Designed miniproteins, single chains. Designs and how they scored, part 97

Each design is a single chain, and the fold is of that chain. pLDDT is the mean over its residues in the fold that is shown.

## One batch from the design tools (miniprotein)

Design m3384
Fold by ESMFold2-Fast:
Structure m3384 (fold): chain A 79 residues (1-79)
Amino acid sequence: MEELREEFEELVSQLPEDVKERVMEAYSRIADDPEKSLREIEELLRDAPEDLKRRVLEVARRLAEESQRQTEEARRRYA
């Protein structure tokens, strides 16, 4: 997980600062609403190079899957 987050941050750091802030904000909501967060990130990256956009979205999707799994585990702990 840490490696995926580090890769995501490195890719996002190649974006303009304003876009980077918005992408990080959308990412912060990825555990709660992964589909919406991924869509927001995709829209924010529409002017980014295609290769960079594809890599950021791929890593973000993998992070969304890990975050959903973590949330599922946390829900089980309430029992």
Scores: mean pLDDT 74

Design m3385
Fold by ESMFold2-Fast:
Order: sequence, then structure tokens, then C-alpha cells
Structure m3385 (fold): chain A 61 residues (1-61)
Amino acid sequence: SMEQLEEQAERALELYKQDPALALALLETDMGMDAAEVRRLLEAGDEKGFKELIIEALKKQ
């Protein structure tokens, strides 16, 4: 459900705030996401864009 996807995205954001290196490595390895693109969004303060990117990646799993 969308609520579960949003919860997963929020959890990923919280992991990034606690351990950015681990979070980026997991997103790249487990979800095939571009770590550089994720880093750009978060450095810009675009937490909403980051969560949307995670939700889209989860839908493709």
C-alpha cells in the first residue's frame, strides 16, 4: 500500500540522517539506486524528492 511505501521511505531517510554512508550503500546495492543522485537531492534539502525516489524504486522491486 502507499502508506507502507511512505513508511519505508521515511525509514530510509532516518537511516540516512543516522549513517549516510551505510544508507547510500544499501540503496545502491539492494535497490540499484544511483547514490550520486540520492546525495544530490539530500544536499539540496529535498527530503520530499528523496522519499518520492525511494517509493518509485520500491514499486519496481
Scores: mean pLDDT 79

Design m3386
Fold by ESMFold2-Fast:
Structure m3386 (fold): chain A 102 residues (1-102)
Amino acid sequence: SQSDQYYQQSITYIDQGNFTQAAIYTSQGVQLTPNPQQARVNMLDNMSRGARQAGDDQSSRLLDQARRYSQQGDIVQSSQYMSQAMQQSPVVSQMMSTFSQS
């Protein structure tokens, strides 16, 4: 799908260390994903990959936990873990800011 293409392009940008473009392409993928839970899972997976690429391993693990809670429908726990990842990683914080503005 077109959303899958945007998510794959985001991963390519993550591999290049271009976190700003990665966040923009993740946002485009989310906007084109019909299922809100799947969109959130895909967003958190890409943010986790971004944190890992940046060397922010603890924030990557927190985002993996946020993704698992999102898959279970526990949005409150998912959001708490996502917030902790943002507080611990400038890269994750910047990616989320760019994602939200896109």
Scores: mean pLDDT 89

Design m3387
Fold by ESMFold2-Fast:
Structure m3387 (fold): chain A 73 residues (1-73)
Amino acid sequence: DRLERFRRLVRTSPEFINFVIAEILRLIGEGRDEEARTLSRAVRKILEGRPLSPEERRAALRLYDAWQRRQAR
């Protein structure tokens, strides 16, 4: 359910994509290349309609939770 909403946001929301890109860039800047690769791969797989690995799902849901808290409407 939440993953389907994440997939829709990735395909539909420029603001959400900007949020995701900012997070990936921040992880790269912090030297967390593995985390950045995981998020980047998750986004790519979603755009391709492919299922996520458990680690990719964990990263995606964590980011979605952060986005939801920021929106807080």
Scores: mean pLDDT 82

Design m3388
Fold by ESMFold2-Fast:
Structure m3388 (fold): chain A 59 residues (1-59)
Amino acid sequence: MGKVVFDDGTEAEVDADLKGKNFVVLSHEGDKTIVFADGKEFKVSGANPPVGTTGKVVE
């Protein structure tokens, strides 16, 4: 389980090994935010930033 920090300072958790990768918000599915990183889509919990928000996995 990784920790992500969006560029607006919002923090969330991702259930993926993406340490050091940059990501962008693609969409929202219910209470989950879909982000794109390293050629794949991941679900993030605990934050719901707008589509197009960027961030980084810090873990």
Scores: mean pLDDT 74

Design m3389
Fold by ESMFold2-Fast:
Structure m3389 (fold): chain A 94 residues (1-94)
Amino acid sequence: ASRSLTITIRVSIIDNSGQQHLYRIDIYLDGQLIASYQTSDLYSEIVINVDIDAGSSYNIRIDVYVDGQLIASLSRNVNGSQSSATISISVQVN
C-alpha cells in the first residue's frame, strides 16, 4: 500500500575557510535523485514528502557538495511503516 513518508534533512556546515561558498545538497531514494538544493547558508532544513510502499525498506542518501566538490555522504535506511524520518549531517569545510 502507498504510504506518505516525511523526510526532514538537517545540514550544518562548519566553515573554517573564511570564504563564502555555494553548497549543494542532493538527496537520493534507492539511488534515484529526488531533491537537489543549492544555498550559501551554513544551516539548511529540507522537508520532503515521498510516496512509499508500506511493506518495503528504502535507502536515503545525502550528498553534500562545496563549490561542486563532494565533501560528505551519509546513507540511512527507512522502512515504509514509518510516517517520518529525521536525518542530521554536519560537515566541516577548511
Scores: mean pLDDT 82

Design m3390
Fold by ESMFold2-Fast:
Structure m3390 (fold): chain A 93 residues (1-93)
Amino acid sequence: DWKEYIELAIAQALMAIAYLKEGDVEKAIEYAQRAKELLEKALELASGEVKKYVEEALRYVEQAIEYLKAGDVEAAIAYLERAKELARKALEA
């Protein structure tokens, strides 16, 4: 069920942001990676407009992970927030 994977991905992205606000970058990367894996599963099942939003959300999560590895926490939070917005748009499509 692509909808369940997207809902779970949003929850994992929220956890990643929460850990970043607490200064736990290592756990934030783990939760962001889980969000990525769930969006990849949703993408395999998605079509049309849903697929477009899931592809964009996945790209933002991947860039957020790279920002975290580079030590840019502020950019990572912004990209994770944008990924959540795109994932929510997929659920409304």
Scores: mean pLDDT 90

Design m3391
Fold by ESMFold2-Fast:
Structure m3391 (fold): chain A 53 residues (1-53)
Amino acid sequence: SMEQDLKDIEEVKKRIEEQKKKAETTLSGPARNYYLKLFEDELKAIEEAKKKL
């Protein structure tokens, strides 16, 4: 169902947000910027997917 799909997407989103927070606190310099950009792009893709449901 759409409700279940939204729940599953939200769980994935929460895991990515947690990884982003860890990168913010544990990494520095170019590595930090690289991983933050990856997580931001992933979160943006998830929000676009949610809009299509």
Scores: mean pLDDT 82

Design m3392
Fold by ESMFold2-Fast:
Structure m3392 (fold): chain A 79 residues (1-79)
Amino acid sequence: GLASRETMRLGVELARALMAGDDERARELAREMVRALGGGEEELERALAVVEENRALIEADPEAARADLARAEELLAAA
């Protein structure tokens, strides 16, 4: 697969930053994830758009976001 354990860890940290409302940290983690996957500027722009979309989704349903983060953390522990 394209996802390594490190990429999964970055994804979990990104979700935590978004849930904490730390937009600067979320964007930094998105850049690091794109770099880890060997992506360029186009992939970075898409990742930053996904960060904004996920922030809106978290604000709309924080309970579902917490459940999704818990599942992601469990998957990371199993990887």
Scores: mean pLDDT 75

Design m3393
Fold by ESMFold2-Fast:
Structure m3393 (fold): chain A 74 residues (1-74)
Amino acid sequence: SSAELLEELRKLLEEAKEAARAGDLVRVAQITAEALELYGRNLPNLSPEEAAEAQKILEEIVEIYEEAKRRAAE
């Protein structure tokens, strides 16, 4: 269900934050890939409103990964 998708994405967001705080870029990358796959797999079955909420959480996960990559490149 969309509620289960949103709950799973929120859990992945929290895991991404923890991995980023630990400096674990590999783990952040794995979480980001999992979140992208989960979103893409469910996208055809979501309403526009559900897709927008899921995309918002996904964008936060992607931002965490982009920031972690930038810090690792320094």
Scores: mean pLDDT 86

Design m3394
Fold by ESMFold2-Fast:
Structure m3394 (fold): chain A 107 residues (1-107)
Amino acid sequence: KKEEGEKLFKEGKEAFEKGDYEKAVEKLSKAAELFKSVDENSIKLGEALYYLGEALFKLGKYEEAAKKFKEAAKLYAKAGNKSKAHEAAIAAVKAGLSKEEALKIIE
């Protein structure tokens, strides 16, 4: 499960870097699902959700992107990574999350 998730995550990031955002969403969604099945509080899940949010944002799917960034921010905050939590919260606001909701995650 974890090795399969890592492979899909790598493929999703590569697709994102090439500008193939639809393929990135496909691969990153599968990676996030696999990481969540292993540990729903993992930093790897947070990373997958963050990249998934960026790919969705590039496709103009702002509401979906905001939800993924919000989930990533919560996971980073729970892991004690305040810098990444803040970065994900800012991305969520840019995608349409309210500043009030974002502050509740990083405070």
Scores: mean pLDDT 85

Design m3395
Fold by ESMFold2-Fast:
Structure m3395 (fold): chain A 57 residues (1-57)
Amino acid sequence: MATFYFPANDEEARNLKPGDEVEITQADGSVLKGIVKEKKVDLDLAGSYKITVEPIG
C-alpha cells in the first residue's frame, strides 16, 4: 500500500472515499492507479487528507 497527502481544498481528495479508484501522478511523472483503502484528516497538517491507496496493476 502507498500513503499520499492531498490538500483539503483539492476537490478530488475531498470527494474520495474508501473503495474509489484513483490515478496519482508521482514526482517522476509516472501514474499510479489504485483503490482508496483509507482516508483520514491530518490535524497536524491542517488542510491535508491522508489517503492510503492499494495499487492495481
Scores: mean pLDDT 74

Design m3396
Fold by ESMFold2-Fast:
Structure m3396 (fold): chain A 69 residues (1-69)
Amino acid sequence: SEAERLAIEAARNGEPLPESVPEELKETFRRARAAVAANAAAHGRPAPADERIMEASIRSIRAAREAAA
């Protein structure tokens, strides 16, 4: 998906997510980012890179769609 590629690229570069990225993915990423940051802090570990969090968010949405199909 082009939207997924643009989302990963923006996350890798630390740039704002483009308007072409679906709101579902933006919201999933925002929630995942907050959750992994909180978890990392609780365990004294560094937070994962935004690119990895975005990749996980995309996989989560795909898994939900596959389960619904």
Scores: mean pLDDT 81

Design m3397
Fold by ESMFold2-Fast:
Structure m3397 (fold): chain A 63 residues (1-63)
Amino acid sequence: SDETIEALAKALAEADPDRDGTVPAEVARELAEKYGFPRSAVDEATRDGRVDGAELIGLILST
């Protein structure tokens, strides 16, 4: 639901203390799993062990 996507987006932002828009892939996987999203979405958005939060949210919204 939109509420779970918003919760995930907020959690991703809170896990990004440097405000660079990325989190470690491990953190992104844990948060996606917590909010009921597939790990495959995180894996597709992962680059060099990190995930761009906006890209992950966009990928989830595209499915």
Scores: mean pLDDT 79

Design m3398
Fold by ESMFold2-Fast:
Structure m3398 (fold): chain A 68 residues (1-68)
Amino acid sequence: SDEELAEVAEEARRRLEELLPQNRVTLRIDANGVLIVEIEGPRMSPAQRAEAAAILREAVERIEAIRE
């Protein structure tokens, strides 16, 4: 549902903002279930990049489950 998709987006955005306090994070799910992420600001460390990738992967998997 749109409500469940919004919750997935909000949780991922919150986690990314906590991980990247000096970056601007925008995150949305379009009408086709595509996760659109924009991260602006300083370069991420390798550790931050790995954790961000894990957060985004989890979000994509949750979106797929909701849309099936």
Scores: mean pLDDT 83

Design m3399
Fold by ESMFold2-Fast:
Structure m3399 (fold): chain A 74 residues (1-74)
Amino acid sequence: MSLPEERDILLAMARIIAGVSRVAARNSTDPAEQALYRQIRDTAEAAARALEAGDVESGKKLIKQAMELIKALQ
């Protein structure tokens, strides 16, 4: 069912996005790209904290924000 699984899936996504963007920020040689990866990381870490606190709506909004930032990289 969606309600209990949604939080766990979103939390896993937030943690993956934060981890990947942290590594990408370190490996980037472009200062603008590095800054964008850091922003994605910080947003995803905020999403994870909201989800851990049980705030699914804030977590969803922050994940959506991180995904929009990722879209800007492509």
Scores: mean pLDDT 81

Design m3400
Fold by ESMFold2-Fast:
Structure m3400 (fold): chain A 75 residues (1-75)
Amino acid sequence: MEKLYEQLSKLQLQIQELIREAEKLDVDTAIELLDEFYKKQVEQFKRTVDKSDAERLEEILKVTVEVIKRRIRER
């Protein structure tokens, strides 16, 4: 339980920082940054929490990243 909460809190802070960095970049570079972040975070979840929690974190991140990508493309 605590590890899942810590991962969610860390993810929230990392996403806020990622959005700030993405706002400084052109659309294509911002999308690439988001795709790289997603891949790295999914690998981190698999190493840090059990399979069930990793799958839940991956799904949350997938939805979040797609929403951010849509906003970037709407610029």
Scores: mean pLDDT 79

Design m3401
Fold by ESMFold2-Fast:
Structure m3401 (fold): chain A 79 residues (1-79)
Amino acid sequence: SMGRAGVRGSGASYGTAGVDTDASDEEKGRAAHEASGVGNGAPPELGPGAAGVSISGGSLDQQTAAAGQSTKLSVQGAL
């Protein structure tokens, strides 16, 4: 929950699916992640920066920043 900064409706603000694909594709991504979480018992990659690379193909700096952000997110989550 908390303050969802940069989240807009169903479109993922970190979003691969919300940028280039249909909004419904983002729903599919979440469903797959949910199923994967059940199988593993823990989320495989919580907000992977690698996903950001696919959407732009030229945002190498953004991909690097996203990787660092993922680490920070885990620490902030007090995991």
Scores: mean pLDDT 44

Design m3402
Fold by ESMFold2-Fast:
Structure m3402 (fold): chain A 85 residues (1-85)
Amino acid sequence: TTVSKDVFEMFDGSKLTITTTTNDDGSIEITIELTLPSGEVHTIKAKSPEELLDKMEELQKTNPELFNRIVNALRGRLNGESRLV
């Protein structure tokens, strides 16, 4: 089992932690944890990037501010776009 952890601190004091676990059978688990400046913690778990995107779409409908914070951080890392700084 291999675990990779990335931590991002945002200018507003929010902290985003992405943990990717690769199991011995080759299955993956992605855990995204967002800690807001208020101390509130939101956790999202997915077994694939596709499942993660589905959960993000649901979050956009229920909490668009939280969705925008997570998506901006993820787009910078997943797409490698130089415009997302």
Scores: mean pLDDT 70

Design m3403
Fold by ESMFold2-Fast:
Structure m3403 (fold): chain A 78 residues (1-78)
Amino acid sequence: EELEKRELRAKANYYRAKAIQAQHQMDLVKREAERRMAEGTPEEAEQVRKEADSRIAQLQTLADEYNKKAEEYRKKAE
């Protein structure tokens, strides 16, 4: 029982950390896209925006899934 709760808490912390990493990556993608759009051509700026939007959507989905898993494991550790 103690070992089981320890493992569940470790998994909850792991997924929470992954969710935080995904949010941090979204911020980096936004900043990099803004920089590339400022430095590039109008056509390149459009492509960069589409790529950034797609990547941010993927990272948001991952962050949401990681937060859900973190909460599930946290509740099981109760």
Scores: mean pLDDT 84

Design m3404
Fold by ESMFold2-Fast:
Structure m3404 (fold): chain A 68 residues (1-68)
Amino acid sequence: SPRDRLIATLREVSNIASETLSDEQLYDFHAHVEAQAGRPISEQLEGVLAKAEELGLSEGAAVVRETL
């Protein structure tokens, strides 16, 4: 389902973020992901993509683009 795909993508991107980002960047990333809750799934993914690109999380951004 689209929801299962969103959850799988968020888990993969979160794992990449945890290995790559500083604690402050990781907090910013997770806060932004949480702020997307309740929006259409495509808009949630677009929001996550924008934050991943802003933080230079290139591998995470690539994962989100493949899901869109």
Scores: mean pLDDT 84

Design m3405
Fold by ESMFold2-Fast:
Structure m3405 (fold): chain A 66 residues (1-66)
Amino acid sequence: AEKQAVLDAFVAQARELAAQMEADIKKAEQLPDAQKSKERIAQIRADASAQMYALDLQTTAKLLAA
């Protein structure tokens, strides 16, 4: 029960993070400068990757505590 709740929370947070990344990329694609658009998208992907890594570490710690 506890472990399932932790996994469900992870999936929900991962989906939110992915949705936010997609929305931010879509906005960056609307930039008139192709080079600035590319740099912005790279930064968005890097930030999302770091947040996912932090979420994975937190979820693993919670699963080990349960």
Scores: mean pLDDT 83

Design m3406
Fold by ESMFold2-Fast:
Structure m3406 (fold): chain A 60 residues (1-60)
Amino acid sequence: MKELVKKAAREIEGASLSSNAVELAKEVLKQYSSASVDDIVAELKSERAREVARQAAEEL
C-alpha cells in the first residue's frame, strides 16, 4: 500500500504540471484504485497537486 501511494502521488505531481492535469489525475486514480485518495493527497508536496487530486476524485 505505501509504495502504491508513493507511485500515485509521483504521477499526480507530474500530471499537475500539464494543461490537462485533472484528466491525467483521474487516470492515475483509476490505475491505483486500491490506494486511498486521502493517503495520496497527504503524500503530495505541492498545493496545486493536492487540488488536482481532490478535483479528479470528485469527478470520478
Scores: mean pLDDT 81

Design m3407
Fold by ESMFold2-Fast:
Structure m3407 (fold): chain A 99 residues (1-99)
Amino acid sequence: SLNQRIIEVALKVRGLAQEAITTSENEEIRALAQEAIELSNQLIDAAINNDKEKMIQLLKQLIETGERLAKLLEKEDPELAKLLREEIEKLKELLKELE
């Protein structure tokens, strides 16, 4: 289902953001990663509850936060930035399927 795919990608984004917190001493990276974790958790809950309007809103917010996080990670951890960008592109495709 579309909701199951959203949950799977949100879980991957959450895991990558947790890795960023573990490996980075940069306060802005840690703050954006924490925001991405929180948005991922909210998106998972919205998908479980089949709240389409909230899923669309949270997808847009997670895409924006994820892109900002990936940009900052590019210099410190380019491999983590690449993995995060791959998951953000999947979120963009899922958003198109919801709209």
Scores: mean pLDDT 91

Design m3408
Fold by ESMFold2-Fast:
Structure m3408 (fold): chain A 66 residues (1-66)
Amino acid sequence: SIEVSREKLIETLMTEKGLSREKAEEVLDKLIKEGLVKESKEKPGYLEIVEEKYVEARKLIDEAAK
């Protein structure tokens, strides 16, 4: 799995999908709730991207960016 900082992922959603910070955080919260991205317990403020769930994660992000 790929580890990425929460802030970097939020920034990426804002810049690449044109989301507001509030909307980017909503999308991130949904990704976590659906189990597509996990919060790192070892590294506070970091997330683990679940590679096997990449297609589902991308679909959720694309739908939320409408």
Scores: mean pLDDT 77

Design m3409
Fold by ESMFold2-Fast:
Structure m3409 (fold): chain A 68 residues (1-68)
Amino acid sequence: MSKEELQKLAKALLEGLEYYKETGDEEKALEIMKEGGASEEVAREALELFKKTGDINKAAAYGVLKSM
């Protein structure tokens, strides 16, 4: 994965998780993350980690690492 692809993925993970925090809309949050290059599995795991920790940055970082 290129640096540009990783930056796009990180941004999409952050945006999707922030959207979920504001709205509670899990399906739309997963869609936002997948449009940025996250797999279904990675997007769901990042969202679950956010639900457990409340830490958007930690959840997004986890999703990026799992995609490398």
Scores: mean pLDDT 84

Design m3410
Fold by ESMFold2-Fast:
Structure m3410 (fold): chain A 75 residues (1-75)
Amino acid sequence: GKERLEEAMELIEKAIEYVKAGKLEEAMEYYREAVRILLQMEAEKVPIPEEMDKKIRELLERLNELLREEEEKLK
């Protein structure tokens, strides 16, 4: 359980780094892989520890904020 959550967190962190580097295509690939893991765990009703859930939400919020900033540059 936790091992898959750690993998998802690492993928989100990689996505964040690639967004910062301007490599949006690679960032979206890592993001899609992380979301796939999280959705599969949700479907399987695997319990997510509150501490890890909080960290994942913080990482996703950070990634979403960076992506929103990139989208705003296209106005």
Scores: mean pLDDT 79

Design m3411
Fold by ESMFold2-Fast:
Structure m3411 (fold): chain A 95 residues (1-95)
Amino acid sequence: DEEEILKAVRDGLETIIADLKKAGLTTEEVIKIIDEKKDELEELLGGERAKKLYEFLKYVAEVIEKLENTTDEEEKEKIIEELTEYWKKKVEEYK
C-alpha cells in the first residue's frame, strides 16, 4: 500500500536524520561526502541512475541542513513531509 510505503520512508528518514545528528556529522561534511562519491556512483550504476541517486542524496543533505537551522517543531514536521512527497514523486516519475 502506498500509504504504508510513505510512512516507512518518513520514519526511516527521521531515524537517519536523528542518527546523523547524534554522530555529530555536519551538513557540510554530508554534502562533501556526496560530492566526493559522485564519480564512484557513476562507475557502479551508470550515468542516468547515478545522476538520479546523486540528486536525491543532495536533496536529503539539503533537508538535513534545513532541519538543523529550524527550531520550530511544526516547521520540522513540514520539511520531513515535503521530503516524503518529493521521494514519492521521484519514484513515480522513474516508473
Scores: mean pLDDT 66

Design m3412
Fold by ESMFold2-Fast:
Structure m3412 (fold): chain A 69 residues (1-69)
Amino acid sequence: SAADALAQLKALVREVGARAGASEALIERALTLVDEGRGDHAAALLATQFGASEAELAEFGRLWREYQA
């Protein structure tokens, strides 16, 4: 469901941010972008600030498409 996809998206954001040693404020910024429907912006933050791998960005994209369906 869209709710399950959103929960998985937020879990992925928290996991990637925590692994990167990101501040709680920066992780909350990424979560806010997800909640505001700004998936491209959230993905860019994961890539540039959290060092997300190609596989993690692909999984984010998959979950984002499921959430939007």
Scores: mean pLDDT 86

Design m3413
Fold by ESMFold2-Fast:
Structure m3413 (fold): chain A 56 residues (1-56)
Amino acid sequence: GAMEMAKKASGMPGGVQISVLLVAKKKDGVEAALEAAKKYMDDTTVEIFEKLLEEE
């Protein structure tokens, strides 16, 4: 699920983290991906991901 994917990507470069969150969004939905981002990613990465969600 989104939580497991985000946790696994937490030590990866920010671009990889964003890519993983976009895959999680497609599989598990926006809400699950955003919750996972907020739990395992830094505030900057969460802000970038939220902006990408608004551009859809």
Scores: mean pLDDT 81

Design m3414
Fold by ESMFold2-Fast:
Structure m3414 (fold): chain A 80 residues (1-80)
Amino acid sequence: DELKKLIPKKRRVLVMVNGQLVPVYKEEDKEKNKIKITVDKSKVTPEQREALRNYFLEQAKKYEKYTGKKIEVEFEEVEL
């Protein structure tokens, strides 16, 4: 039950990439300005994973522009 270990600590979110909603797991550390994004590589194509990475990196750039603080984005691939 690896999903049960991920879901309680990470927020499941749906992200629109290439017209399709893709589930990812988001974990946020507000004190460290760090966001960890976990994707299930068995459910998500390589192109969707790249689009997700670009989406979150763009969100991080917007955050840095508005707050002056760098946010670290970590991407983790798991097979569930």
Scores: mean pLDDT 71

Design m3415
Fold by ESMFold2-Fast:
Structure m3415 (fold): chain A 73 residues (1-73)
Amino acid sequence: MVGVPGYTREDADKLPEEVQKFFEDPRVLSVLVTGTHILVTLKEGTDVEEYKKTLPEGTEISKENPLTLVVPR
């Protein structure tokens, strides 16, 4: 999917509850919700593989952006 701008921490008070939970982790930079997946982008310098262990099974690291995790809905 071509990315629309996602939610950021500045939007925290306006976020759907499912997205707010991702921003509870300070490593999360932005979240994009699609019809099929939730795309979680982490801050530079974050260990993406370590963070991925906190997410549901089936979550994959984006091949186009190594800081983005693709979480199935």
Scores: mean pLDDT 73

Design m3416
Fold by ESMFold2-Fast:
Structure m3416 (fold): chain A 99 residues (1-99)
Amino acid sequence: MKKVVIAVAVKTSGDREVEAAAGYALNEAAQRFKEAGIEVVDSVFYAAETLEEAKRKLEEIKKKYPNAAGILVEDRTPEEVRAAVLAQADANIEKLKKE
């Protein structure tokens, strides 16, 4: 059985609506992984002021969990953040099903 940690990092200017959208999208992504037959061991959310800090947080998770589904989103509207998280989640699901 395939197991993953889902990690979402969002670069934001402190917009609470963007952070909330990313968090809700993470929960929806976790459900999509489960429906695809992939066990979600953990789900983690990071908000960062810089893209470099966001990337660093995802690298730290990947060092602990090499199969982690890392999702990076830049400062966008809440709708664009949700769409980006879910699109990256779906791409990770397809990749895991192939391997």
Scores: mean pLDDT 79

Design m3417
Fold by ESMFold2-Fast:
Structure m3417 (fold): chain A 71 residues (1-71)
Amino acid sequence: DVVDRFHQRFGFTPTQTEIDTFVAGRNSLDAMKAIAGIYARDRMGQTALPDDIANATSVDQAFDRMAQYAA
């Protein structure tokens, strides 16, 4: 589960409402990008997901790119 993997790596879990609204029903890559966007707003003060994460073509690439921003 991408939600569990994001929590294990970055210590962040979206609210259940955010999961139901933005994450549920997506494929793993799109789900990861949705969680990364929520994290960017809540933890990094960013209004948009960085383009390199938004343009990632695999879940692992998106996680590796996210790690560059997560301090």
Scores: mean pLDDT 79

Design m3418
Fold by ESMFold2-Fast:
Structure m3418 (fold): chain A 92 residues (1-92)
Amino acid sequence: MEEEIEKKKEEILEEIKKLPSNEQLAVLEGFRAYFELAKQGKPEEGRERGEAAYEAALAAGKVLSEEEREKILEEIEELLEELYEYRKKLAE
């Protein structure tokens, strides 16, 4: 049911909050790239692009301010919400 999906989303978000800021950015870039292709019916290509985007962001080693970190967490939460909404739509 919806409660299980919501709980899983919350667990993922809490786990991401514990990561250092450069890894949080990498997660955002990975999810963004993945979801963009997955919603077009290309989940395999999405996985490849997401992995590449994640690794590129980690390698860049960007130092983030608290304000930038908050914005990244907000964007991750929004993307997770969109992904679960999309999955509900596909499930009929």
Scores: mean pLDDT 75

Design m3419
Fold by ESMFold2-Fast:
Structure m3419 (fold): chain A 66 residues (1-66)
Amino acid sequence: SLLEEALAKIKEYKEKLLAAKSEEELLEIAKEASEYYQEVAPKLSEEDKRKLHEEVAKLQELIKKL
């Protein structure tokens, strides 16, 4: 499903953020993740959007700690 693909993509971005070696690299990955989320979220049902929002919120918390 689109939700499963989106969740897998967010997980991929999380792994890339954890592996980032510079602030510049971290910001580039964060921008890519944000742009992907903005493109995919409107295509999801309200329930699926909430599930994706939960994972994106965890990713945003991770970015703030890096």
Scores: mean pLDDT 81

Design m3420
Fold by ESMFold2-Fast:
Structure m3420 (fold): chain A 70 residues (1-70)
Amino acid sequence: SADDLEAQLRQVYEQFKAGQISNQEAADRLRELSAQARALNTREGIKIEMDAGAFLVGLATLQLVDRKLA
């Protein structure tokens, strides 16, 4: 469900912020969540896909510069 995907997105953010997962692991999980959100074919799924996409852009920026949270 959309609620489950949103909870998983939040978990990825918290784990990355806590240093429990790498930038690459976070990115891989976000790509999987984005695909699952797209498969829902709902407005809520589109929002989760957009949120995951924004997070992925942030991760790519951190990976290129310093791997630190701004």
Scores: mean pLDDT 81

